# Ledger of designs, part 14: designed miniproteins, single chains, continued (3)

Each design is a single chain, and the fold is of that chain. pLDDT is the mean over its residues in the fold that is shown.

## One batch from the design tools (miniprotein)

Design m8456
Fold by ESMFold2-Fast:
Structure m8456 (fold): chain A 80 residues (1-80)
Amino acid sequence: SALEAAEEGIRRVKEAKTPEEVVEAGKEALERLYEEGGITQESRDSAIEGLEKMLEEKKSLEDIKEAVVSGLESAKEALK
């Protein structure tokens, strides 16, 4: 389900040890959320672009984790 996709994504992001792992976990969660009907294609594409930009800007691991977890939690709440 879309809810399970969001929850698994949050778990993987929290466990990530590098900015690249956070971005990959976030992208996987966004793709699964789209496939499960939790988000639109436009929202998925925009969010993925945002993740790639955070990686390019070399934000800290903690800052990237906070941003991605916050985004996935918002998506999760929208599904309830």
Scores: mean pLDDT 82

Design m8457
Fold by ESMFold2-Fast:
Structure m8457 (fold): chain A 92 residues (1-92)
Amino acid sequence: SEGWGLHGLGYGLLQNFQYEEAAKAFEEAIRLFEAAGVKNGDTYFNLGKAYLALGKNEEALEYFRKSVEIYEKENPNSLLLKEAKRMIESLE
């Protein structure tokens, strides 16, 4: 889907250290997922990672918390839920 395509693009940009472009791609992916009535914890988690890499710790914390909220409702046994919680603990 278009949302998943933008998530994939954002992930590639994140791996290439293009953090501002990655954040924009993930934000657009979130917009498309929400328009489709879908909440995606992975996209919020990766957006948090992009902001963390930019030194924007407060924004990173907000997005990691959002990913935790989504994972706890939809995928509570996810390894990414544990990773998101560790990221929150490291920023508090």
Scores: mean pLDDT 88

Design m8458
Fold by ESMFold2-Fast:
Structure m8458 (fold): chain A 73 residues (1-73)
Amino acid sequence: MELVNKAREAEKAGDFQTAADYYSEGADKALKENRPAEAYALYLMASQAYDKAGQPEKAEEFRKKAREALSKL
């Protein structure tokens, strides 16, 4: 949960790119630890944060990663 907490703090500060990076790291960790449902949620949060950061290409990349994580459920 530490990465998600850091992401939330970054969102409160308006640093959506840093928030997206923390959500992305949390999602990768969850997937590595065989927690695909958590990875799916965190990749979606990363995608939303990248959209807010003005990075639509990265947002689409992480939507794709979320779909891939969902396929493991």
Scores: mean pLDDT 84

Design m8459
Fold by ESMFold2-Fast:
Structure m8459 (fold): chain A 70 residues (1-70)
Amino acid sequence: GMDGMNRAAGLATEAGRKYQAGGGGAAIEAARMLGYDPKTALEALEAIARHTGVTPEQAGYGGGVAGSQA
């Protein structure tokens, strides 16, 4: 439901902030709580973004690999 989606989005944002502060494991834990099994922090960020409907950039992960070389 909407409450669950809001909670997941909040968790993703907190995981993103913690990831930027040197807590990459927080993103992996958050993805696992949402039912994914990521092997890396990047896979975790992608899984969380797909689940919450926000991009990793919007969630504050700073791991945007889209267009940084273009």
Scores: mean pLDDT 58

Design m8460
Fold by ESMFold2-Fast:
Structure m8460 (fold): chain A 87 residues (1-87)
Amino acid sequence: MEIREAGEKAIRAVREGDTETALEHIDRILRLAKEAIDRGDMEAVELAMEELNRILRTAEENGDLRTEIEAGVAILAIAVLKVVAEK
């Protein structure tokens, strides 16, 4: 729920040209995903990855390179943390 809400707010911010707000919501999604990994909530982790991919695509479509890069970095960070947590 909170992850999806943050994703929707980030997408709206990208469409409005508000890069700073989009980045704040990406950071929020990353934090929530890390907390979800710590508690073993893989459904929340999958939702975070889905929302970050939606933000990445929206940023690419709108030419917001900074948001696109930060969303990509967040996706990679979650993927690495997920692998480490399974060891």
Scores: mean pLDDT 86

Design m8461
Fold by ESMFold2-Fast:
Structure m8461 (fold): chain A 89 residues (1-89)
Amino acid sequence: DEEEKLQKILDAIAETLIRDGNKEAQELAKKALESELEEKRKLVGEALAIEYEKLGEEALAAAIREAWSIKDPEEAKKAAIAAIKEVLK
């Protein structure tokens, strides 16, 4: 359930970045759509951080990278979902 929810959210963010993001974020987002969940999570997180860096939101970009650097898969999923919910608002 949570994995399916995370995958759908990550795919939605990747599609948005492909349409509206900067060139570097678009390339990572395209790769994320073709990737399995663990790699998809990493690629979307990196693409999103790069997008916010380009927009001058350095603190938000750093927070996203920190959330995605968590080694424990369950904690990483929780952090990813929380960060995604914030950026979708």
Scores: mean pLDDT 74

Design m8462
Fold by ESMFold2-Fast:
Structure m8462 (fold): chain A 70 residues (1-70)
Amino acid sequence: MDDIAFEINKLVLSRGIYWRLSYDEQLKLWAESIKEVAKKYGISEETILKALRDSGLLTENEIEEIKKYL
């Protein structure tokens, strides 16, 4: 599970545009990255959200906001 959280974080940041995005656009990029990883590994988006919550990479509030885009 830690590997999945790491892969998503790497994917989000590696796009090079993350730091130039608005807060809402950053949340959308997280949601799109979660969907991509879920499809690639055949796991649920909820499983990925739990891994991100457990890893401390995202706050509870950020996870709830990302869910609006899933």
Scores: mean pLDDT 74

Design m8463
Fold by ESMFold2-Fast:
Structure m8463 (fold): chain A 68 residues (1-68)
Amino acid sequence: SYTLTLESPASSSLTVVLRLNGREVAVAPPGTSLTADVPVQPGDVLTVVFRDANGNEVARASGIVPPP
């Protein structure tokens, strides 16, 4: 296992949520950049979810953690 420092740019209108294997591990409200140190293993699934002001998911992107 290793730790990844992950960053997401600020959204003026959307909350950014980071999930690891479907589990929420970090959240940045609108106007805030997300920075999170996440313990991961190769093969883990990282998902970035964008939520609107009503809490609805409006966009999602997922990737698999590569080996270091």
Scores: mean pLDDT 78

Design m8464
Fold by ESMFold2-Fast:
Formats: sequence, C-alpha cells, structure tokens
Structure m8464 (fold): chain A 78 residues (1-78)
Amino acid sequence: MLAREFEELFRRAYEEGDEEAIRRLAEILGVEPAEIRELLALPEEIRRAALEEAVGVLERKEKGLPRGPPSRAFLREL
C-alpha cells in the first residue's frame, strides 16, 4: 500500500537520514528532495500534521479517486 510505504520512507528519512528514502518521498509527492529535507527540519508537531495529510492524499490515490489536493500543495499549506 502506498500509504504504508510512505510512512516507512518518512521514518527512515527522519530517524536514519536515508537519502534514498528522501528521494523516494520526493518522487511520490511530486516535489524536490530539498522540500522533503525542509519538512524533516520542522518541529515534530508540524511534521506529524504533514505526514497525516500526505497519508490521506496517498490513500485517495490508491483508491483511484479523481480528486484531492495536489501533492506539492500540502507542503506549502503547512
């Protein structure tokens, strides 16, 4: 499931500094790796809110739903 993969990639990027995980997150969300690094540098409260929002977006994509906020927009709205 994309949502589960996203959570695991986020954990590896944050806890282990995994550059491959950062790159994969950027690909999934359609953003630059630098934007993911900025997200990881944010306070835990904001990072958790961003993760919850991103998981929701990925779950909608997995279900094939045609509408949802653009992947790049969720980082801007934090």
Scores: mean pLDDT 66

Design m8465
Fold by ESMFold2-Fast:
Structure m8465 (fold): chain A 60 residues (1-60)
Amino acid sequence: TLSAEQRADLQARKATYEAQIAALEEKMKQPLSEEEKKMLETQIANNRDAIAGLDAALAA
């Protein structure tokens, strides 16, 4: 089972990924090439997967 410190660390990491997604979504509003947009979409998807993993760890 996770300690209170470990849970706090996981929650902080989740907040960091959420902030990264927000920043990437902001970049998506800029005039970008299709290749740049695909790269940003991939990064957003990866960050969402990371959050899902953290949520699973926090639920355990």
Scores: mean pLDDT 85

Design m8466
Fold by ESMFold2-Fast:
Structure m8466 (fold): chain A 79 residues (1-79)
Amino acid sequence: SAAEEAKKKEGEKERQEITDKMFELAKRAMELPNGSQLASEAGMRGNEAISAIEEDLEKGKEVFKRGVEEVEKRLAEAE
């Protein structure tokens, strides 16, 4: 029970971090000319990471990290 509660708490924390970060990235994308596609991709990457943490917290963290890196790279290239 204690281990399950700890994992649930970490999952909630990761889910919140995913939501906050992807919202930030989507907001930045929307400031770009025609940035709606990239904003949509940020949302999709966030949902993918949230789904992954439901299966495996560590795998979800890796999916989140890679999703952030991909969106940030495209933001940098789009200027």
Scores: mean pLDDT 80

Design m8467
Fold by ESMFold2-Fast:
Structure m8467 (fold): chain A 85 residues (1-85)
Amino acid sequence: SAELAAMEAQLKALLQEAQAIAEEYYRVRSTLSPEERERVEALMRELQRLLTQGAELIRNRAPRSQVEAVLERARALLAELRELV
């Protein structure tokens, strides 16, 4: 369906953004304090968990509201990561 395709496209875009921020983080990692590195890496682990959950929900054809909630949380974490990196 068009709605399923839209959710898959959103997940793909978020996965690409997550990869881009990870690459940027590893470029600047040596300039960050140990505390800043731990915070970024903790947020990156949570983001990976949410993206994996989103993929699973889409695969299992979960209600749109559940998929949207997970993707919205992933977007919020990406925004927070961009402020730190």
Scores: mean pLDDT 89

Design m8468
Fold by ESMFold2-Fast:
Structure m8468 (fold): chain A 57 residues (1-57)
Amino acid sequence: MMSAEEAAEKMTEIGRSESDEEKQIEKIYELAKEHGVEVEKQESGSLAGARVLNRLG
């Protein structure tokens, strides 16, 4: 299971690499899926990232 620090680092990189909010959300979903974390699709990109960290932490 990925650490909270690693998750934060990857989400920061997604934010830097993707300017489109929809693409950021999709990449966060992919990150969560790879680490066995489900993210509620109605969350915004920022909230989705917070949910991933909360589940991993």
Scores: mean pLDDT 61

Design m8469
Fold by ESMFold2-Fast:
Structure m8469 (fold): chain A 98 residues (1-98)
Amino acid sequence: SVAEELEALAEELEELAKKAKNKKVSELLRQAAGLLHAASELLKQGKIDEAVYLIEQAIDLLQQAAKEAEKAGDKETAEKVRALLKRAQELLEQAKAL
C-alpha cells in the first residue's frame, strides 16, 4: 500500500540521516522522515487530504536537503536524496489518487 511504501521511505531517510556528513542535512532528512511516518498513519485512517499535505511538506524538506548536501560537497548524499525525493513525488501522486 501507499502507507507501507511511505513507512519504508521514512526508514531509508532515517538511515541516510545517520550517514550524512552535514548536520543540517541530517536534521532535514529526520524531519522529512517524521512527516512521512505521520502521513502513513493518516492514510491508514482514511485522512487522505491531511496525509497529502504532510507528504508535500516532506518533499519540500527533501529538496532543501539535496541543495544543502550539494553545498556541503556531499555528492553521494545529494544523489541519494534526489532518488528518494523522486520516490516521494511518485507516492504523493498515488496518495492524491486515493
Scores: mean pLDDT 91

Design m8470
Fold by ESMFold2-Fast:
Structure m8470 (fold): chain A 91 residues (1-91)
Amino acid sequence: DEIEELLAELEKLVEEFAKKASPEDVALARRALELLREAAKEKDPLKREELVGIAQLILAVLLTTEKDPELKALIRKMLDLIEKLEKLVSS
């Protein structure tokens, strides 16, 4: 349930990001969200960690290339939620 709650919060942040970000950056953020949804369903802990790691990498790259401080703040919030999700899936 906590994992589903974190994914729902991530989806809301991605939709806020989508209101202002470029279509290309939105596609990357949605890809990261999809990888996290796959990770939540993954039974193999090694594959789960790989999916989470790829999602983190996508958002970290977006954070480094983004110029808008409001969009940077949304990406940082997404990364914070992924850190919480990682703790739940790594145990």
Scores: mean pLDDT 85

Design m8471
Fold by ESMFold2-Fast:
Structure m8471 (fold): chain A 55 residues (1-55)
Amino acid sequence: SSTSNMNMFNNNMNTGTNVGNMTTMISNMISSVINTIMNNSSSMSMSHHNSVIMS
C-alpha cells in the first residue's frame, strides 16, 4: 500500500500519465451517475412493465 501509493503519486507528478488518472476519475464519476440513473430508470421501467402485464 505504501509503495503502491508512492508509485502512483510519482506517476501522476513525474511520468506524465496524468491523463490515465483523469480517465479513472471521470470513469468513477460517470459510473456513479449511471448507477443513479439506472436505479431510477429501472424502477420506473419495472413499474410500467408490470402495469402492462397486469392490465
Scores: mean pLDDT 58

Design m8472
Fold by ESMFold2-Fast:
Structure m8472 (fold): chain A 84 residues (1-84)
Amino acid sequence: SAAERNALLEAYAAIIYAAEGERLPKPVEELPLEERYELLSKTNVLLAKGLPVEVIERALELLKEEKADPLALEILEQYKRRLS
């Protein structure tokens, strides 16, 4: 669904910011298709290489501060549980 897609993109944007310091140029629901694919591709590469739990924890704190969709928080919490 659109809500699940947007939540995943918010989670992934938080991961990129926590890992690389890169902020999105606009909210996830306003991202052009090309930029959405780039975000998904970049984050999937990082996840495949393995991210330290500390990066996921920083991403979670960012989502909490920005009052992101609870589904985005759940996505990162599930990922964090798999790393432990």
Scores: mean pLDDT 80

Design m8473
Fold by ESMFold2-Fast:
Structure m8473 (fold): chain A 100 residues (1-100)
Amino acid sequence: SLSDEEVERRLEGVVRYSQSMIQSINNNPNMSTDSQQRMVNGASHMSDTIQDGIRQLGRDHPGVQRAVQSLRQLIQQLRQQTSNNPQFVSQLDRIDQRVS
């Protein structure tokens, strides 16, 4: 098990990575399928970090709330990018449900 401080640091990483990915999406609206898959995989990994944060710190913790908000913003952008691929949309729906 991780310390609270280490979990908080990882949640801050989710905020930074989500923001970085959103910027990448905005700068590259026509992403390849491989790039889309990489982004979806990143979102899935970040949802695992948020789940750990919820379990250890609770949903009302500010770091958890910021990480959830950032990941949800990323998911909205990724849904727009992957609208032509039902499998990616389904994966993003599952990721969103995990952090809801």
Scores: mean pLDDT 89

Design m8474
Fold by ESMFold2-Fast:
Structure m8474 (fold): chain A 70 residues (1-70)
Amino acid sequence: DDKVKEVLKRVERLLENSLESRRRGNYLASSIYETAADLEIEKNPSLTEEQVKEARERARKKVEEKEKKE
């Protein structure tokens, strides 16, 4: 459980960085972060599709909240 939470936290952080990079027009950095997130998911087959979807949703909401400030 705790190990799964740590992996999901890393995936969420990588996806947040990918979305922020894309927003700034840095598509190469965005692609690198997205690939890193996919590799973390592949290395941890105990992750469910639902947990991955929730991590993606949390990353998206964080970026949207930051966008509303600016």
Scores: mean pLDDT 81

Design m8475
Fold by ESMFold2-Fast:
Structure m8475 (fold): chain A 73 residues (1-73)
Amino acid sequence: SVRELAIQALQDILNHQFRDEVELSPETLERLAALEAELQAALAPEVERLRDSPDPVAAMRELIERMIARLRA
């Protein structure tokens, strides 16, 4: 399902980005592009919060963790 793919993509982002801090794998980026339309509506309010954050890396980590929790719930 799209929900399962979204969870997997978010876990891959969390794992790859926070292992390397700023880098995402090409495979992860491709999967995100494929799911972009589905995720965009759910993420729009959270993405706006990121733009106003003084620490965007920490804010991104929190966003990804909250989204994974929401998709699992």
Scores: mean pLDDT 59

Design m8476
Fold by ESMFold2-Fast:
Structure m8476 (fold): chain A 90 residues (1-90)
Amino acid sequence: MKEEEEKKERELMNKVRELEEKESLTEEDIKLLKEIYEYFEEKAKEGDYEAQLVVLRVKYILAKAKGTPKEEMEKLLEEIKEFIDKVDAS
């Protein structure tokens, strides 16, 4: 991975983290999350496991913003943990 790609990826990950900590997302925040989702979805198709994790994380944040029930939110978190465990076992 090139330094420029790694820097961009880190910046986008930091933005995802900031948005995750917000109690309420603006229309611009949601638009930014969708752009981040598309960027990492392309990398995830290439087999980048970190990109796959970011895609799952963005889905969680968007689901939270949409008012998804707690039970489904907990299931999404469990899927993220299972994904991390599966990749770490490789």
Scores: mean pLDDT 74

Design m8477
Fold by ESMFold2-Fast:
Structure m8477 (fold): chain A 70 residues (1-70)
Amino acid sequence: SKEEIIEETHKLLDEIQKVLDEALEKGKISSKEVKEFAEKLLQELIEAPLEEHVAIARKWLEEAKKILEE
């Protein structure tokens, strides 16, 4: 359902925020780069139909995890 897609997307966005916050604390990413990451992610979500939002959020979560693991 639409509600399930919104809920899952929000959970993934919360996970992205936590990963980026940890990467920032560890010096793996700058505050400017976190802002640019968030702006690109938000723009992709705005331009995409709702049914693609979970897949988009998962893609960006994997990118955030790679930054943290470097």
Scores: mean pLDDT 87

Design m8478
Fold by ESMFold2-Fast:
Structure m8478 (fold): chain A 61 residues (1-61)
Amino acid sequence: SALDVARRHLAEAEELIARGDYGPRAARLAQKAGAGASVAGDQELLERAVALGHEMRAHGA
């Protein structure tokens, strides 16, 4: 399902960031997770994806 795909994308993005990889792959996965969560109506997953995006931007500032 779209929700399962979004959860997988978020988990992979979180794993990359946990390893110190704040690169474009992690950014794309976080964006895909947020888009999928929005379409599926999963507010918790959307908030997690948005928070991860903020963390990535803060790291690059």
Scores: mean pLDDT 83

Design m8479
Fold by ESMFold2-Fast:
Structure m8479 (fold): chain A 95 residues (1-95)
Amino acid sequence: EENKKLYLEVEIQAGVLAIIGGVFYTLAKIYEKKGELEKAEKARKIAEEAVEKARELLRKAREAYEKNDKEELEKLLKEAEEKIKEFLKKLKELE
């Protein structure tokens, strides 16, 4: 029950991270249309990193949940929260 809640929380945070990745993909397309190719490539790479991290978190969370590993689920939740903050900071710095 408690592990189910932790697993769902990691899934939600990973989903937020995937949405942030989507925002960077949209920015990459906007920069590309403006001819700002270096900014477009940077945004695309950040988008790919965010999406891949979301996938990794989801895979690891599922494995931890199946193994009843509460400590790992707590670590993954913390990692997801920290990665969200990191990518939001990168969004502000993308000028």
Scores: mean pLDDT 87

Design m8480
Fold by ESMFold2-Fast:
Structure m8480 (fold): chain A 79 residues (1-79)
Amino acid sequence: MPAQEAAQRGVDLGGGKAHAGNLATAVTEVVLNLGVSEKQGQMAGQMTAMANYSYDEEGMVGLEKAVMARDIGLGYAGV
């Protein structure tokens, strides 16, 4: 799944202000799609969730989270 679609799916699965978890899911999917191990994908997602809690407070959704998930995922995959 492309990074942008993975991030959008993550946003769609969330509710209220729990967007850090959605972003983490999207980052995990991006890393896995780039051929990285499942363990590395899960670690990338967990680290994203811990780092990006403030996202919900700004009410940002959709495309902005998709772009962020792509950039974070590519970084973890060593691109």
Scores: mean pLDDT 53

Design m8481
Fold by ESMFold2-Fast:
Structure m8481 (fold): chain A 65 residues (1-65)
Amino acid sequence: MEIPLEEFLRRLREEMPELVGLLAPVLKELDTDGDGRISREELEEALAIAELSEEQREKVLSLFD
């Protein structure tokens, strides 16, 4: 499943604005096709790169669904 990157970043800004600066550049880098969409696998990779806590990871993943 894929969602628009801008929609995900909007949700992230509303719920966890402190993570936008960490995740936005990583997610844009992982969007290798440049289509402006992210998959769950790309999101999980970004969370690993950003070294988020277990609690932060679960919260961010809940925003994807």
Scores: mean pLDDT 76

Design m8482
Fold by ESMFold2-Fast:
Structure m8482 (fold): chain A 92 residues (1-92)
Amino acid sequence: MREELERKLVEIVERMLELAEKIGVSEGGEKERLEKELERLKEEAVELAVELGGDREEVEAYLDKLAETVKELAEKGKTEEVRELREKALAA
């Protein structure tokens, strides 16, 4: 069902944003491990979004920008802005 795919996509995007936030405050080997995990989740999210009728190039660009923004905000200690961005992304 479409609703099941949408639920899975939301769950994966939520996990991606949680990892992006952790990456922003991580260093060394932990950061490398989390970056690898984020890339795997991003690919899975792109596949689900395409199945739901999204354009692969647009979805990839959107998710890359979203993850990068969360990392930057977390690195700067802007926790409330990260929370708002995550809530907004999951409401789509």
Scores: mean pLDDT 80

Design m8483
Fold by ESMFold2-Fast:
Structure m8483 (fold): chain A 79 residues (1-79)
Amino acid sequence: SLLEKRRKLAREIAEKLIEIAENFELDVLEERLEYLEKELKAKKEEIEKLRAEALRLIREGRYLEANRLLKKKEEELKK
């Protein structure tokens, strides 16, 4: 329920901001994902799950949600 509401809200925000977000660079998301893959080599399963989810969101045009997912993982690695 909470996840469903979160995804619906994220989609609505992304759709409303699409004119701004249409310049969101896919390459930036790919660079973030490559960086995280390099840092998480020891946790292959975690990387595979992260990659699958990020790519799924990207395919669905949910770039803001994908960026948030990757950014959260980057912050976890900094701690």
Scores: mean pLDDT 70

Design m8484
Fold by ESMFold2-Fast:
Structure m8484 (fold): chain A 100 residues (1-100)
Amino acid sequence: KTSLAIKLVKGDINIGRIKVEEKENTEENREKERERALKAYEEVKKLVEEAKDSSVEVQVARELILVVAELYKEAAEESKDVKILEAAAKALEEIAEALK
């Protein structure tokens, strides 16, 4: 069984939206990319929570961004593939940068 979160990240890699470096699938490399992804997720969550706009459109956009960020976080927590972990980290970093 492949989760929706992992399918999303595999899709990003397959269509060339996210480029991943060739790395050995070692426990050390997996942990490094996982920590990177989780750090980026916490930044996304903080930026979403700090928004003080009261418009309905902004609130809906914030909820959608958080749902997508949670999918990338789940892929980072569940995957044992360093390429999936790196792609999830890059996606979360891109989302965080877009929210600044």
Scores: mean pLDDT 79

Design m8485
Fold by ESMFold2-Fast:
Structure m8485 (fold): chain A 114 residues (1-114)
Amino acid sequence: SNEEILDKTLELARKLAKEAGLSDEVIELVEETLRKLFQTLLEDPFDYEGMMKILQELLEKIPEEDREKVLDVLAESLNYFLVLLSKTLSPLESAALAIMVAGLIFDARLTIRK
């Protein structure tokens, strides 16, 4: 189910964030952001601007030194989500979502370097 996919993805994100040395407060913000991104991906997977806004709002709330680590956690967690979801999607749908998620993370990384 989508709920099981989300729960497994959040478990991975929490593990990766702890391994990266992120604070409990930052981990909570990452989990909330992932929940919002997953909801958007399921309801309107091509709302690129909406998902970018969600990412930008997260980055503004966390310390500058944590931003790259947070994007690494998000990239890995979203890739894991897409792998689990790909079992229920066509190859074309899976490829489109993968390209879109890669673009979101790339644009977010460029934003934090300006």
Scores: mean pLDDT 84

Design m8486
Fold by ESMFold2-Fast:
Structure m8486 (fold): chain A 65 residues (1-65)
Amino acid sequence: SAAADAARRARQEATLARVRDLLTNRLHASQAQVDETVALLRAQLARHEQGLRENKSFLSYLEYK
């Protein structure tokens, strides 16, 4: 459904945004390095079409404050 697709996209975008912030704030990563890392993660997410349920572990890792 459209709602389910929107929820998936929102979750993926939130995850990628957090990764982008971590790379920028923790590492002296250039825009090129950040873009490359995000592209790799997008490729992984595309492969992990079913990984949303398993993403609880990945999200827990990213939610580490």
Scores: mean pLDDT 70

Design m8487
Fold by ESMFold2-Fast:
Structure m8487 (fold): chain A 55 residues (1-55)
Amino acid sequence: MVVDPVSGEEFPEVPPGEEVLSPKSLVIFRRKEDGSWEFVSFEENVDPVTREPFE
């Protein structure tokens, strides 16, 4: 698993070009081709797995 560089939280590794929402920081990162993470945006009040609003 990959560690969120902001919160230190672990989440599943994703292939290059994919985006993932950190569940603890609610920050969207994009996996870069060099294996690093690019900050994309901050999201609130959404499910970190599906990116859907909380029930």
Scores: mean pLDDT 60

Design m8488
Fold by ESMFold2-Fast:
Structure m8488 (fold): chain A 96 residues (1-96)
Amino acid sequence: LKEADENAKKAGEYLQKGDYKKAAEYMAKMIEAGKKAADKNPELKEQIKEGVTRAATLLSKGMAEAGDYESAKYIAEAAKKGGLEEAAKKAEEYAK
């Protein structure tokens, strides 16, 4: 969880600075860390999945609203690789 939280914080910092590419990279790391945490803690799997999905969805929407559809698509791809189908679907929706 600490690794996922740290990457989420960095993603937010870069988004605030307007560095959408770096924000998307840290969001992808957060998704990967969240998946690993869920795999190790099955009883927390749904909570971790929900939290990561919400964060990825909000960041994708923010990037798309800023006109950075490339970064939004990158987050969608990272969510798919992480097994977060709902986050990937929402990110793809915002990227279009």
Scores: mean pLDDT 73

Design m8489
Fold by ESMFold2-Fast:
Structure m8489 (fold): chain A 98 residues (1-98)
Amino acid sequence: MEAERERERERLVEEELKRLEEAGKEATKLAKEAALASKENKEKGEKLKQEGALLFREEVERAAKALEEAGASQEDFERLNEAVKKAKDAIKKAEEEV
């Protein structure tokens, strides 16, 4: 049972990190679309940027809560923080490339 619980926790951590990575890719895409929209209409671009940022923030908070409830290790939270940082860097770069 202990080995089974450990595998379940590892699976949950991997699933949450994968979901966060996909959310980061979507947020990067939305940030690029918002930057492009901003060139046509600054107000429209700002609204899209705020919506994308909110969606990504909700996914980060959800993943952190899921890891906490699963009894994730400090190392698992460091992996989460690294994934968040990587996504934020990708979002910034995508905005600058437009």
Scores: mean pLDDT 81

Design m8490
Fold by ESMFold2-Fast:
Structure m8490 (fold): chain A 75 residues (1-75)
Amino acid sequence: SKEELEKMIEELEKEDGAIAVLVKMAYEEYGPEEGIKVGEKLKKSGVSNEMTLLLAGVLRAIGNEEDSRIARESS
């Protein structure tokens, strides 16, 4: 839910801001459930902050410009 997502983002911003950005981006494009799933998977896998930030930036640029309409329809 949106409430759970907001709490998750707040927790993530304290421990890993890069993952928090990616979760927020996934929420904006694919909805709150997908954002939560992405955040949980990234935290559990131990992926590096540098890689997560790079992925978040690329996804935001692509999603918001190229696939924003499609992402909203799929959400």
Scores: mean pLDDT 60

